Designed miniproteins, single chains, continued (2). Designs and how they scored, part 64

Each design is a single chain, and the fold is of that chain. pLDDT is the mean over its residues in the fold that is shown.

## One batch from the design tools (miniprotein)

Design m6210
Fold by ESMFold2-Fast:
Structure m6210 (fold): chain A 62 residues (1-62)
Amino acid sequence: SAKAEELIAQLREQGKRYAQLLRDQLGLDVEVTVSAEGDTIVTTRTINGETLVSRSPLSELL
């Protein structure tokens, strides 16, 4: 849906800004990626070469 697409776009933008803030404040190599797998939002965080993945249902965000 359009609302879900807007939410995903907002989360991607927020993730990019958050990664930059953490790099500036902590001096760490941080990258955040947000993607959608069906009804699930997948957030991948890479911190100093280590990758962490979290999954959240869209139903919890809408």
Scores: mean pLDDT 76

Design m6211
Fold by ESMFold2-Fast:
Structure m6211 (fold): chain A 68 residues (1-68)
Amino acid sequence: TTEKIEEAALKAASTLPSEQVPALLEAAGRVVKAYKEGDKEALEEALREMGKIDPAGAEEIRKIIEES
């Protein structure tokens, strides 16, 4: 669910340096949008971008999507 994705993104943001938080939240927002639209290509791209900032957070969100 989008709620679980948003929660995981906020949790990841709380553990990162403040300078990385805007980029992470922007990437997470793209993940949520792609997930809601069912755009698999955009979803993969957004998860890849998020993974460049926080690999652990991206992996957690990927797991949430796989379990949904």
Scores: mean pLDDT 80

Design m6212
Fold by ESMFold2-Fast:
Structure m6212 (fold): chain A 85 residues (1-85)
Amino acid sequence: SAMEKAKQRVLDITGEMQKLLEPVAETILSNPELLKRLEELDARWVAIGERLQAATSAAELEAVVKEAEAVLEEVKKLVEEAKKL
C-alpha cells in the first residue's frame, strides 16, 4: 500500500540520517550553531512522523515523503559542515 511504502521510505531515511550523524555527533554537540541546526531538523522530523500517522491519502503520503527527503538533504549539508571543523 502507499502507506506501507511511505513508512518504509521514512524508516530508510531514519537509518541513513543515523549513519551520517554518528561520526560527527561529538563535533555537532560541541558547536552551538551546528547543535541549534540539528535541533531544528529534529523538530521537523518529529512533525514528519506526526503527519505520516495522520495521513489519509496518497497525496498526503507523497508530501510527507518529500519533506523527509528534504530533511535528509539538510542533514547531509550539516554533516559536511561538521566534517570541515
Scores: mean pLDDT 89

Design m6213
Fold by ESMFold2-Fast:
Structure m6213 (fold): chain A 65 residues (1-65)
Amino acid sequence: SDEDRERALRGGEGAIQAAEDLGLTGERAKKAVEYGKKAVEIAKKGGDPKEGIRYAELAGEYLGM
């Protein structure tokens, strides 16, 4: 749905921005950005929005909540 796509996009972009703003480095931060970028890509390319949400959630987990 459009709401699921929006959630994936917002969650992914939010995770990337949070890692950048906090100056996070290391493996967890790299994974958060990696999964956040995948969520954004899925949302923008019209892929499965549920997969996008899954990646956004993974990005959040690697940021520590």
Scores: mean pLDDT 80

Design m6214
Fold by ESMFold2-Fast:
Structure m6214 (fold): chain A 55 residues (1-55)
Amino acid sequence: LPIGLSGEEVGKVIIEFQKKNGLKEDGLADYETLELLKKLGIKMDGFVDEEEYKA
């Protein structure tokens, strides 16, 4: 979800992803983070719940 105002849970998931991939831990779904997710084949449709696209 691209809504970061009321999505603090998304923010923490993003921070964890950033830590695992060596990105800065700002908790934002910035373009760099989104681009990495796409390169890894991860779709944002299920980013908060996962299990949507996991390959």
Scores: mean pLDDT 60

Design m6215
Fold by ESMFold2-Fast:
Structure m6215 (fold): chain A 90 residues (1-90)
Amino acid sequence: KKDEEEKKEKELFDLVRELEEKDSLSEEDIAKLEEIKKYFEKKAKEGDNEAILVVERVKYILAKAKGTPEEEMEKLKKEIEENIKKIQKE
């Protein structure tokens, strides 16, 4: 069962990479990224550090696609790094 979850996570990570390489995202692409983010947020709460990294990447892609200012994107990255450190301690 864990092996199936690991493979699913890799497939979702590969999909995130493909969507990141697109010049523009459709509504369906954005919806897929939102679902991937929710899935990995749940995994991150279970202590999966790789899931936190995927959530960060998805948030970055979504923020960029929505035209979020670079300063706000830097703040998001910093908050995510701090959250990673907190989760690693507890």
Scores: mean pLDDT 72

Design m6216
Fold by ESMFold2-Fast:
Structure m6216 (fold): chain A 59 residues (1-59)
Amino acid sequence: SIEEALREAAARLDLSKVEDPAGEVVYRALGLLKQGPHAFSAEELAAMRELARRILEEL
């Protein structure tokens, strides 16, 4: 799922680094996903999937 992919991506990033925009985006996306997928546009959901995919591909 998108949430699981984002959680795995977050585990690979140092979310304590304020200057890491990818880490902050993933953290915010996880928070919003708890409010349900309907909180996002189709473009935002696609962007989150792509971000998670790219981070996980950089294993």
Scores: mean pLDDT 61

Design m6217
Fold by ESMFold2-Fast:
Structure m6217 (fold): chain A 89 residues (1-89)
Amino acid sequence: MKELLEEAIKELEEAIQALKNGDVDKARYHLTRALGLLRQALLENPDNEEIKKALEYVEQALDSLERGDLDGAIENLKKAIEYVKKALE
């Protein structure tokens, strides 16, 4: 589980960097990977509320990207990282 969460943080940070560079396709690639890692971590720990919150924020970031709101996507991804870090405590 911890290795999945640490890898998810890296993928989310790469997605934020891609969005800051205006590379939405690269950001979506990293977000797809982060979602897979977080869903696997939740499958292994279905009662983990912090992982559930992180997933909600990643899905909100994807909704923001679909609307063309890159700043909103970045803000939601920062919140996702915060909750993944809480899940590691």
Scores: mean pLDDT 88

Design m6218
Fold by ESMFold2-Fast:
Structure m6218 (fold): chain A 93 residues (1-93)
Amino acid sequence: ERERRRRIAEAIMRAMAEAARLAIEEGASAEEAAEAALAILERESAEAARLFRTILYGDAEARERAEREAQGMIAERLMETVETESLREILAE
């Protein structure tokens, strides 16, 4: 359960990072960035892709629920991942 949620969150975070890079560094439109993120998710996790697709194309209620679910999973994993990476970087020196 926890591990499944973590994998979904990690896939979404990687896809969003690439989408942000395309938008900020290469001037991609929001639509192009969203399509790139979805393509990455479709390759890595069908569940993450379904959740992200609901955020992009679902009705208002479905989008709100999907956004809250994704945000919760991402927040939990991001905080844990950032703290762990910071510690590993310090210890590696």
Scores: mean pLDDT 72

Design m6219
Fold by ESMFold2-Fast:
Structure m6219 (fold): chain A 60 residues (1-60)
Amino acid sequence: SSNIEKLEKEIEELDKLIKQLEQEYKQETDPKKKIVLQSAISILKAGKDFLEKKIEELKE
């Protein structure tokens, strides 16, 4: 469905952003900035999981 296509595109964009932030985290040496990056990554991963679950529901 068109809804599934929209969610798949949103997941692709989130995956790109997560990978960029994970790369920034690997290069970061400041412990405080690392905590901020880790928090951002966790929030985005939770958002991605939520969208993946929505796709699963729509396929049932």
Scores: mean pLDDT 86

Design m6220
Fold by ESMFold2-Fast:
Structure m6220 (fold): chain A 114 residues (1-114)
Amino acid sequence: EREKAGREAKELVKEALRLAAEGLTLVGEGNMEEARKALEEAKEKLERALELVEEHKLSKEDAEAMLEAARTIALAARATARLAEELGDEETAKAAEEAKEVAERLAELLEEQL
């Protein structure tokens, strides 16, 4: 239901934000395999959050909180993709780009609900 979906979606986005930040740190350290896994996991959590938001119109407060987090994730993923490309790891760059695209779609949907 709406309230449960909002709580689940917010937790997924919070976890995705942590994973996106971890991915950026790991790329900076040259730990590409772990960075790619963190970014892939972030993408999965964002895709699940997107599904929940599509199925349930969230409260304004929940939508606003998730919107700021989704925008932050998109920025972090974009920075990670650029850094991974500069370091020559195309697979990690692709994973970061995919996470960015899902975060951007989530942000767009949340903006429509406000």
Scores: mean pLDDT 88

Design m6221
Fold by ESMFold2-Fast:
Structure m6221 (fold): chain A 75 residues (1-75)
Amino acid sequence: MAERVAEAAEAILDGTTLSHEELAERFGISPETVRRLVEALGTRSGEKLKEAMRELGVPDERIEPLAARADQRKA
């Protein structure tokens, strides 16, 4: 579910302490999907996050706000 992937990305951006398995269960996505999101968000690059989320089937309209937020974390 594309919306679930976006919700998981928001939780990671909010600094959740949940494990990859806990995030996967909470949002109904695979642990592999969570791992990809964590890796992409760890790059602190909106472009890398866009690439990962597109591969996971998230529509661009949901990706753009999250990518902008990820870019704001780079300093």
Scores: mean pLDDT 75

Design m6222
Fold by ESMFold2-Fast:
Structure m6222 (fold): chain A 70 residues (1-70)
Amino acid sequence: SKEISLLTATAINMVGTEVGAKISLDDARLSYESTARTAELTIKVSEDKEIQEEARRYLEEARRILEEAE
């Protein structure tokens, strides 16, 4: 919500933008790791090419999020 966004902005300004950036980066890394494990398992167990393609798209999206956070 707008109220939560305002509180978050205030907190970041009080403790510094570097702390906020670190939290965002850690979140992006966790997201990437989770997606990579799921994609790897999907490719191993699935013989369906469409499902494998979907897993690759999820992995690519997670990579983009990580790259943007870095």
Scores: mean pLDDT 61

Design m6223
Fold by ESMFold2-Fast:
Structure m6223 (fold): chain A 77 residues (1-77)
Amino acid sequence: MMDLLNQSQQLLNKGNSLLDGSDGLLRSSDISIQNLQQIGSDVDLDALRQRVQDSANSLRQQSDQYRQQAQQLLQQL
């Protein structure tokens, strides 16, 4: 049987993984947007950046939720 501490650690690890994914997504999208800019694509690059930022923010929101759940589990100890 996993104790509340082990469950909390698992949630924190999952949250950290999502934050790393968010940073990776932002870096990868910056490179892709720079490539589009280099080929003279006048696509709405700001809209593309906003969509990527929204996705990254969603991952960070989920990470924050996992941290909150971990804190609530620890409060039950």
Scores: mean pLDDT 75

Design m6224
Fold by ESMFold2-Fast:
Structure m6224 (fold): chain A 78 residues (1-78)
Amino acid sequence: SEKEKEELLKEFEKELEKLAKEAIERGADPEKVEELKEQYLKAAKSIASRAKSIEELKKYFKALLENFRRLLESLVAE
């Protein structure tokens, strides 16, 4: 349902914000982290609008978060 998609997107946004804040606290460049966060949020919103099922959306959001975490680790290592 649309409500379930909206709830998943809100949870995704909260996790994205938490990970971004933690990366900045660990020494990542705030500007680069914010740009990356904005890109992933835009991607998540686009996917949510097109997703055919809740299960598919959950899988895509999990993959996006895994990729986001990996890129944040690279920014912390800079």
Scores: mean pLDDT 86

Design m6225
Fold by ESMFold2-Fast:
Structure m6225 (fold): chain A 55 residues (1-55)
Amino acid sequence: GSASKEVIEAIVKFLEENPNATPEEVLEFVKSLGSPSSPEDAARAGVRAYLEKLA
């Protein structure tokens, strides 16, 4: 699936503000953004970007 850069950046900021967020909470946040056709793919991309930033 495709996720816009803005959606990925929003997920990264959400995780920075909520470091204890569960995958389910991240998915619900993505859905609130009017996510692309696959909110799960967008959530995975955002989590990956967040983890890469921490590395």
Scores: mean pLDDT 75

Design m6226
Fold by ESMFold2-Fast:
Parts: structure tokens; sequence; C-alpha cells
Structure m6226 (fold): chain A 56 residues (1-56)
């Protein structure tokens, strides 16, 4: 399941979100947002709107 995948994804994993590559920093479980560092900036992506993929 997508939520289980993201909850178990290690901080620092290389991911792609909405076509942009970044470093996974965690999930806010309460708001269901993924926190991804893109170009040195931490950005939040709503899980229902964003497609997050592990690149490794």
Amino acid sequence: MDGEFLMNLANGSLVEVNGEKGVFKGVDAASKKAIIEVDGEKKEFVLNEATVKLIE
C-alpha cells in the first residue's frame, strides 16, 4: 500500500515526486503529506495529489 511504502521509506532515500528528484525526509501522518528536499529546500506534497516513487 502506498501509505505503508512511504511510512517505511528511510530518510535520505532518493525519490521522484511529480517528475522532480529529491531526498525523502519523512511523512506527516496526520496531514498525509510527504516531506521531500528538492534543490536544498524542504517541500511538502499531499499524498493524494503527488506521485512519489523510489528511484534506487
Scores: mean pLDDT 67

Design m6227
Fold by ESMFold2-Fast:
Structure m6227 (fold): chain A 99 residues (1-99)
Amino acid sequence: MVELDVDFRGLSGLAEALREYVATHGVDEGLRFILHSGDTPADGEPVRVGIEIEAPDGQETEIVQALIDSLERTAARQTDPGVRQTLLDAARRLRDWQS
C-alpha cells in the first residue's frame, strides 16, 4: 500500500488516473484498486489517502508499471501544478514500493 496526503483536487486527479487505467487495460479477475480515505479532515487539512493494489499472482509488476504510466500521463495533462505533483508523487512511491 502507498500512502499520500492530498487535497480534494489531488484526490480527483488520482481517481482520474485510475479511471484511465481501467479504460485502457480493463479490470481482470482478481485485480482491485482500493482508495482508502481517512475521516473528514478539518477545514484546510489534507486528506490522507492510501492506495492498495490487489493483483493476480505474477501480474503485480506489470499492473503497477501500467498504473505508473497512467499516473504520469495524467500528470502531463494537468494544468494545476499541485495536482500534477500529487500524481507524480504517487507514481514515484509506487515505483519505489515495486523495487
Scores: mean pLDDT 70

Design m6228
Fold by ESMFold2-Fast:
Structure m6228 (fold): chain A 71 residues (1-71)
Amino acid sequence: SSMEELEKLKEEAEEEAQRLTVRAMSAGPAALDEAVARLRELAREHPEIRETLLKLMEQMRAAFAAAQAAA
């Protein structure tokens, strides 16, 4: 069903965002910019999960900022 496809797409986006966040935390702010750009492109390709991707971008930036503040 389209609902199952939507939930699967959201789950895949969440996994991708988590992977990108971990990479950004080890590689630095340029990698964070690349990660945000990637999620923004996914939001253009998949407007049906745009809200989920925007939330993931916010969470990614917040996690990076928290890690930088703790360093």
Scores: mean pLDDT 84

Design m6229
Fold by ESMFold2-Fast:
Structure m6229 (fold): chain A 101 residues (1-101)
Amino acid sequence: HTFSLASINALLQQAETLLTELEQALQSGDLDAATNALTEIDILVGQLSILRGLGSVFKDDQLADEALQAELHIRNQTLSVLEQHQAPTLLAYARHNLRLL
């Protein structure tokens, strides 16, 4: 297991790809694809939460802080996309079923 700032950057790049897939799915009205993209984003946020925890355990404040900022960035971008595309049902689903929101 590699816990490093490079891992956080890789997860951020994956999140940008998934956010693009979410936006495309919402534009096409493909709710199954949108739900799948949200689930994958939730998994990435979970991985960042683990990295934040590892930073705290190993007293790597930089790793913990960068992971927290990455989590907040991904959560805020996901909320923005869902709000912009007027997806209240998916937003409610994410808030009740996913740790992402």
Scores: mean pLDDT 79

Design m6230
Fold by ESMFold2-Fast:
Structure m6230 (fold): chain A 80 residues (1-80)
Amino acid sequence: MPSKREQTDAIIGRIKELADEAERAGTREAYERAAEEILRLVEDYYRNVLKLSDEELERKVREAREALEEWIAEQEARAA
């Protein structure tokens, strides 16, 4: 079975890949799709790999959503 470290590295690599693909496409739709996929991966990681409590999971998912919204806003500002 993959270790927690190997699972963490795989998820970080996938998040980076999704972000890089969205940045290359440069459209709001691409950023929104990447953000949705990244949020899903982050939630799954906290739930199934780190096995956080429901309260911690909700807080971490909220933080990730806010960070993704900020990332999209930053990318749009750079494109303007």
Scores: mean pLDDT 81

Design m6231
Fold by ESMFold2-Fast:
Structure m6231 (fold): chain A 83 residues (1-83)
Amino acid sequence: MTPEELIARYRERLAKDPNFSYEGLELRLDEEGRILETGKATEVYKNPTKTIESPRGAPEEAAKELHELGKKGEGYKDVRTFE
């Protein structure tokens, strides 16, 4: 799943569930800032490129973007943006 697909999925989730948030969502990014994985911390740490609790490269900006999405819904779980 590409970052565009992930964002679209977040928006779809928000439309269906007003309690959706990014809380509990763990991100794993590559060097280009593309989202590799989303899910719980344990999933990120099973196959970490680096130890992360938030997006790499620009954690403040990426976390803020997810926060804005998350204000409208539930946390996203167990999706990988790459296979």
Scores: mean pLDDT 44

Design m6232
Fold by ESMFold2-Fast:
Structure m6232 (fold): chain A 98 residues (1-98)
Amino acid sequence: SLDEIIERLEKLLEEARERLKDSPMGPLVIRAIERALETVKEAKEGKASPLDLDIEIGMLRIVRGIANLVAPPEHRPLINRLLDEAIRLLEEAIKLLE
C-alpha cells in the first residue's frame, strides 16, 4: 500500500539523517529523500501523478550521480544504498497508482 511505502520512506529518511549528519553530501541526499516522501504523500491525496513520482526518481538518480563523483569514498556505499532504496519505493508507488 502507499501507507507502507510512506512508512518505509520515513524510516529511510531517519537513517539518512542519523548516518549522513557528518557527510558533505548529507543535506543533498536528505533533501532528495524528503522530496520523494512528500511527493508520495501528495500522490496518496490525489495531488501528484505517476509522472511527478517519475520526476523525483530522476532527481534521486542525479543526486546518486553527483555523490559518486564528489562524496568521500567511504560514504558512497551508504548513499547509493539509501538512494537506490528510495528509487525502488517510488517505482512501487507508481505501480500502485497504475
Scores: mean pLDDT 89

Design m6233
Fold by ESMFold2-Fast:
Structure m6233 (fold): chain A 118 residues (1-118)
Amino acid sequence: SIEEIFDALLEAIRAGDTEAFVKNLFKLLNYLVENATPEQREEIAKLFEEAADKVSDPEVRQFLRDLALLVKNISLSTVFALTTAARTHGLEVFQRIVDALGEEEFRELLHKIAEILK
C-alpha cells in the first residue's frame, strides 16, 4: 500500500539507507504515475508548496517547490531519471527536508498525501 511505501521511505531516510530509499522512492513515483489522477497530483503539489512556506532554509524551500513541480508533471521517463539522480543526492535532500520540517510534520505531510490517493 501507499502507507507501507511511506513508512519504508521514512525509515530509510532516518537510517541513512540509500538502497532502501531509492527502492521505495521508485515504488512511490511509479505508484503516482500509474494511480494518481491529474487532480490528485495537483492537490499533492499544493501540499509540497505549503510545506515550502513553513521552512526558512531557502535551499530546502526550493527542494520542496521542485518536488511540487515534479509531482505535477510526473511521467515514466521522469521516474527513471529521478530515481537515478536520487542515488547520488536524493537521500541527503530528503534528510534536509525532514530536519527542516520536523519528523512529525513530515509524517503528517505523508499521511495527507496517502489520504488524497485513497
Scores: mean pLDDT 85

Design m6234
Fold by ESMFold2-Fast:
Structure m6234 (fold): chain A 75 residues (1-75)
Amino acid sequence: MKAEMELAIRIAEALGEHAAAEAFRRAQAELEARGYLSPETLAALEEAARVAEEAIKANPELAKKVHEAMLKEKA
């Protein structure tokens, strides 16, 4: 979903995982333009999700702070 992708991009960028953030942005752009993900973009998204999860485990405080900022924007 759009909100989940936006959160994933912000967390990845904040944690310095720029390649993962790029993969999330590419997936978002393809979904908006085409309504589906190409196999190449899907594979990159799966790898980006794994990298982001590892980065969050290494720095959970920063991930929490980004999520809280997103919730304040939504509210």
Scores: mean pLDDT 75

Design m6235
Fold by ESMFold2-Fast:
Structure m6235 (fold): chain A 73 residues (1-73)
Amino acid sequence: IKLSEEEKEETYRAARENVADARKALEEGDFKKAVLYLTAAEILASELKQAGYEEEAEEILKEVKEIKEKMEK
């Protein structure tokens, strides 16, 4: 995957927004919505990692993992 500087910033921002939306959905008890947002964040993080932005991707994936752990009870 190849990302321009602008695309990288947009992808990272979108991933962060999906993580935030997932947390809000979980707080509201909407597990289906939370799963959709987490899946979107994981896809975006994968794109960042493949483009060479491993630190940004790992940060997103760490937050996704924390939210998933809360969802498992």
Scores: mean pLDDT 81

Design m6236
Fold by ESMFold2-Fast:
Structure m6236 (fold): chain A 68 residues (1-68)
Amino acid sequence: MVSQEELDVALVEIQVAVLRVAYRNKKTPEFAKEAIEELERLKKRYSGTSPEAQALIDEEIERLKKEL
């Protein structure tokens, strides 16, 4: 049914979406730095995950860096 790769991508999508919504509601430099740090940890944790999941994390990190 759902592969581990598909599940990992979905979990990454959820984490990225949660951080994105949280940052939109609380736009502080401190939160942006914390969010980037969380995303970098997420990327390391899912280093074996599909390129799609890694790309989602990288895109959000870049987006947040522009907000700093």
Scores: mean pLDDT 77

Design m6237
Fold by ESMFold2-Fast:
Structure m6237 (fold): chain A 59 residues (1-59)
Amino acid sequence: KEDQIAKLESAIKMLEMMKEDYDATAKVAPPQLAKELREMSREIEKRIERLNETIAKIK
């Protein structure tokens, strides 16, 4: 149980880092790429939310 939660928490941490990279890159990217990166960042945010819901269900 705890090992499964730890793996999910690690996945969330990796997704959070990816989101931060996309958000940072979007600030300096050309408009077309910035829009795409913001959309990808939003998708990652939803993914993190879903994983947190899974952890809550296990706990």
Scores: mean pLDDT 82

Design m6238
Fold by ESMFold2-Fast:
Structure m6238 (fold): chain A 75 residues (1-75)
Amino acid sequence: MESIRQGIEEARKELQARWASMSPELQQQADDALAQSSQKAIDAVKEGTLEGASQGFRYLSDGVDYMMQLLLESQ
């Protein structure tokens, strides 16, 4: 648990540094994509089904992957 938490904190700091280096246009695209993925995930989880929960996690994962792709493209 502790090692996972440390990894998350390190990743968070790196992501914050990357985010600050992005253009305003890329920041807006990343924010919009994450907001859309979060809303889809919330809607899926609200169905109260195991399938809905699985779909919700997939939407969140897809949103994070897209955000990471934009961060990598800013290099």
Scores: mean pLDDT 71

Design m6239
Fold by ESMFold2-Fast:
Structure m6239 (fold): chain A 81 residues (1-81)
Amino acid sequence: MHKEALEALDRGIERARELGRFDAAERLEELKKIFEENKDDVYVVSGVLTSAIVIARELGDEELAARLQALLDKLQEQVRS
């Protein structure tokens, strides 16, 4: 989970930069920092993934949005286990 989430966020940052969407890249970098500082807080991690999905959709990267959604679904399943 942790490595997969960081890889997805890094991909989002790179994609935003490629598209010239430096505002989106900066927002994703902020979310990555929040994630790294709050790895033990499942609600914070869920919020980070949810926000990243919104940004991925704004960038038109449906594949990244789907990947982030799958990670969010896995996180929610782990909380119930």
Scores: mean pLDDT 82

Design m6240
Fold by ESMFold2-Fast:
Structure m6240 (fold): chain A 71 residues (1-71)
Amino acid sequence: DELEALKAEARELLEELERLVEEVKDPQVKQHLQNGLKFLRRALERARTPEAVRRVIEDARHLIEKAKQAI
């Protein structure tokens, strides 16, 4: 099932993002990333199509890159 495979990938990316956010030292950047993580978790729970999950994956990858730059 494509939808379930994509949701599993999205969940792994959100877990990676959560770990990276804990390493961020700037409180404002950390709060922004935490808010983004909460938003994406909610979006993933609501996602009913592969396209919706792919948007979550793309947004998660973008936030992961920002988190890495902030460590």
Scores: mean pLDDT 88

Design m6241
Fold by ESMFold2-Fast:
Structure m6241 (fold): chain A 78 residues (1-78)
Amino acid sequence: AAAAEVAALQREILGKVREYLDKAKTMEDAKKGAEELLSWARERAAQLPDPATAAQVIRMGEAAAESLLSQVEDDLAR
């Protein structure tokens, strides 16, 4: 059950990263997207009954937010 929930949330996170990457024209857009993604991940994690699963979702959100910022920064620097 927990693995299936994590997989579903990971798919949602990846979808959001893709949307933010497609829309981001500036680092300000990327920062806003990263903040929204992280807030969403933390909100969803807070609703999970298992602390370990909640922590995993937060870590996935943090990694995705950092990846989003890094990818947009790289794209703007090239």
Scores: mean pLDDT 81

Design m6242
Fold by ESMFold2-Fast:
Structure m6242 (fold): chain A 65 residues (1-65)
Amino acid sequence: SSMAEELVRKGIELANEGVRAYQDGNYAQALKLLQESIRLFEEAGDEEGAQKVRNALAIVQQKAG
């Protein structure tokens, strides 16, 4: 559906923002953005997309302490 496509696009956007925040050393912002990205992928039914972002989130969580 067009709604699922919109959710996936927003999920990708937030994941990219989360990665940029991580690269900038802003771990708190990276965690927040990646968590919101996961929610959008899950709402869209894109479990593969959600899992890829969860893997990125786990790396950021480990780095943050």
Scores: mean pLDDT 89

Design m6243
Fold by ESMFold2-Fast:
Structure m6243 (fold): chain A 84 residues (1-84)
Amino acid sequence: SMIEEAEKKARELGLSEENIKKLVELVRKLLEEGEESVQEDFKKNLELFLKAQRLAEEAKKKGIVLEHLSEETDEKLLEKLKEL
């Protein structure tokens, strides 16, 4: 799957497990927007993967600004999971 390929490439880039999870989430969002197109055209799947990889790299470079907002949401989700 494209998510598995993104995970593999993230590991090859030497990213931490935490950062790999964030990249997988970004790839998932891109796949949700083009789900049918991704399944119907293998070439579009490859293009979408490359775009996801680039967006993940750009998000990492700007992470100080965007991570503050996403981490607050992630902490609330983790607190709900910890209650279970």
Scores: mean pLDDT 52

Design m6244
Fold by ESMFold2-Fast:
Structure m6244 (fold): chain A 105 residues (1-105)
Amino acid sequence: SEEEVKEELKLMAENVKSLLRLAKRAIEAGDYERALRYLDAAIATVEQMLKLAEENGLKEIAEKLREVLRLLEKAKEAVEAGDYEEALRLLEEAEKLLDEIIEEL
């Protein structure tokens, strides 16, 4: 049902937020390899969320998830480039957008 899909997306969004907090802590600790692993897991989860939202006609949620995905891909590129300040900024923007998604579900 739509209600079950929304609850699943909400739980997935909370899991992504947890992964982003772990990635931020890893960056701050200088553990960039660990940060990239958390970011890869977050990206994979957001891709699954986007597919689920699109398949269920949740157009506004899907649009916000595409923006989250773009922010996370840029954050990953920033970590790989050694631009850790930009990576942290992008992760903060992604977390804020995930909070908005959770509020709408």
Scores: mean pLDDT 92

Design m6245
Fold by ESMFold2-Fast:
Structure m6245 (fold): chain A 88 residues (1-88)
Amino acid sequence: SLEEKIKRLEEFIKKVKEAIQAINNGDYDKALEIAEELVKEGIVDEDVVELIRSGKPEDLEKAIQKLQRKLSELQRERQRLLEELERS
């Protein structure tokens, strides 16, 4: 259902935000745990996990950029589904 798709997107949005926050806080163990969950769910590629695992400033910046782009995509998709739900 549209409601179930929206709920799943909201959970993914929450996880992506938590991953970004964990990286920004220097909590790389938590960031890796969340990133691995996002890979399992098909939201991000394994390269995000490898960038976080590297711990190099340039790689962490790339990981944040990829996560921020994905966050924007998920938020746009959520808005699209909400509009479809209102029209149905």
Scores: mean pLDDT 88

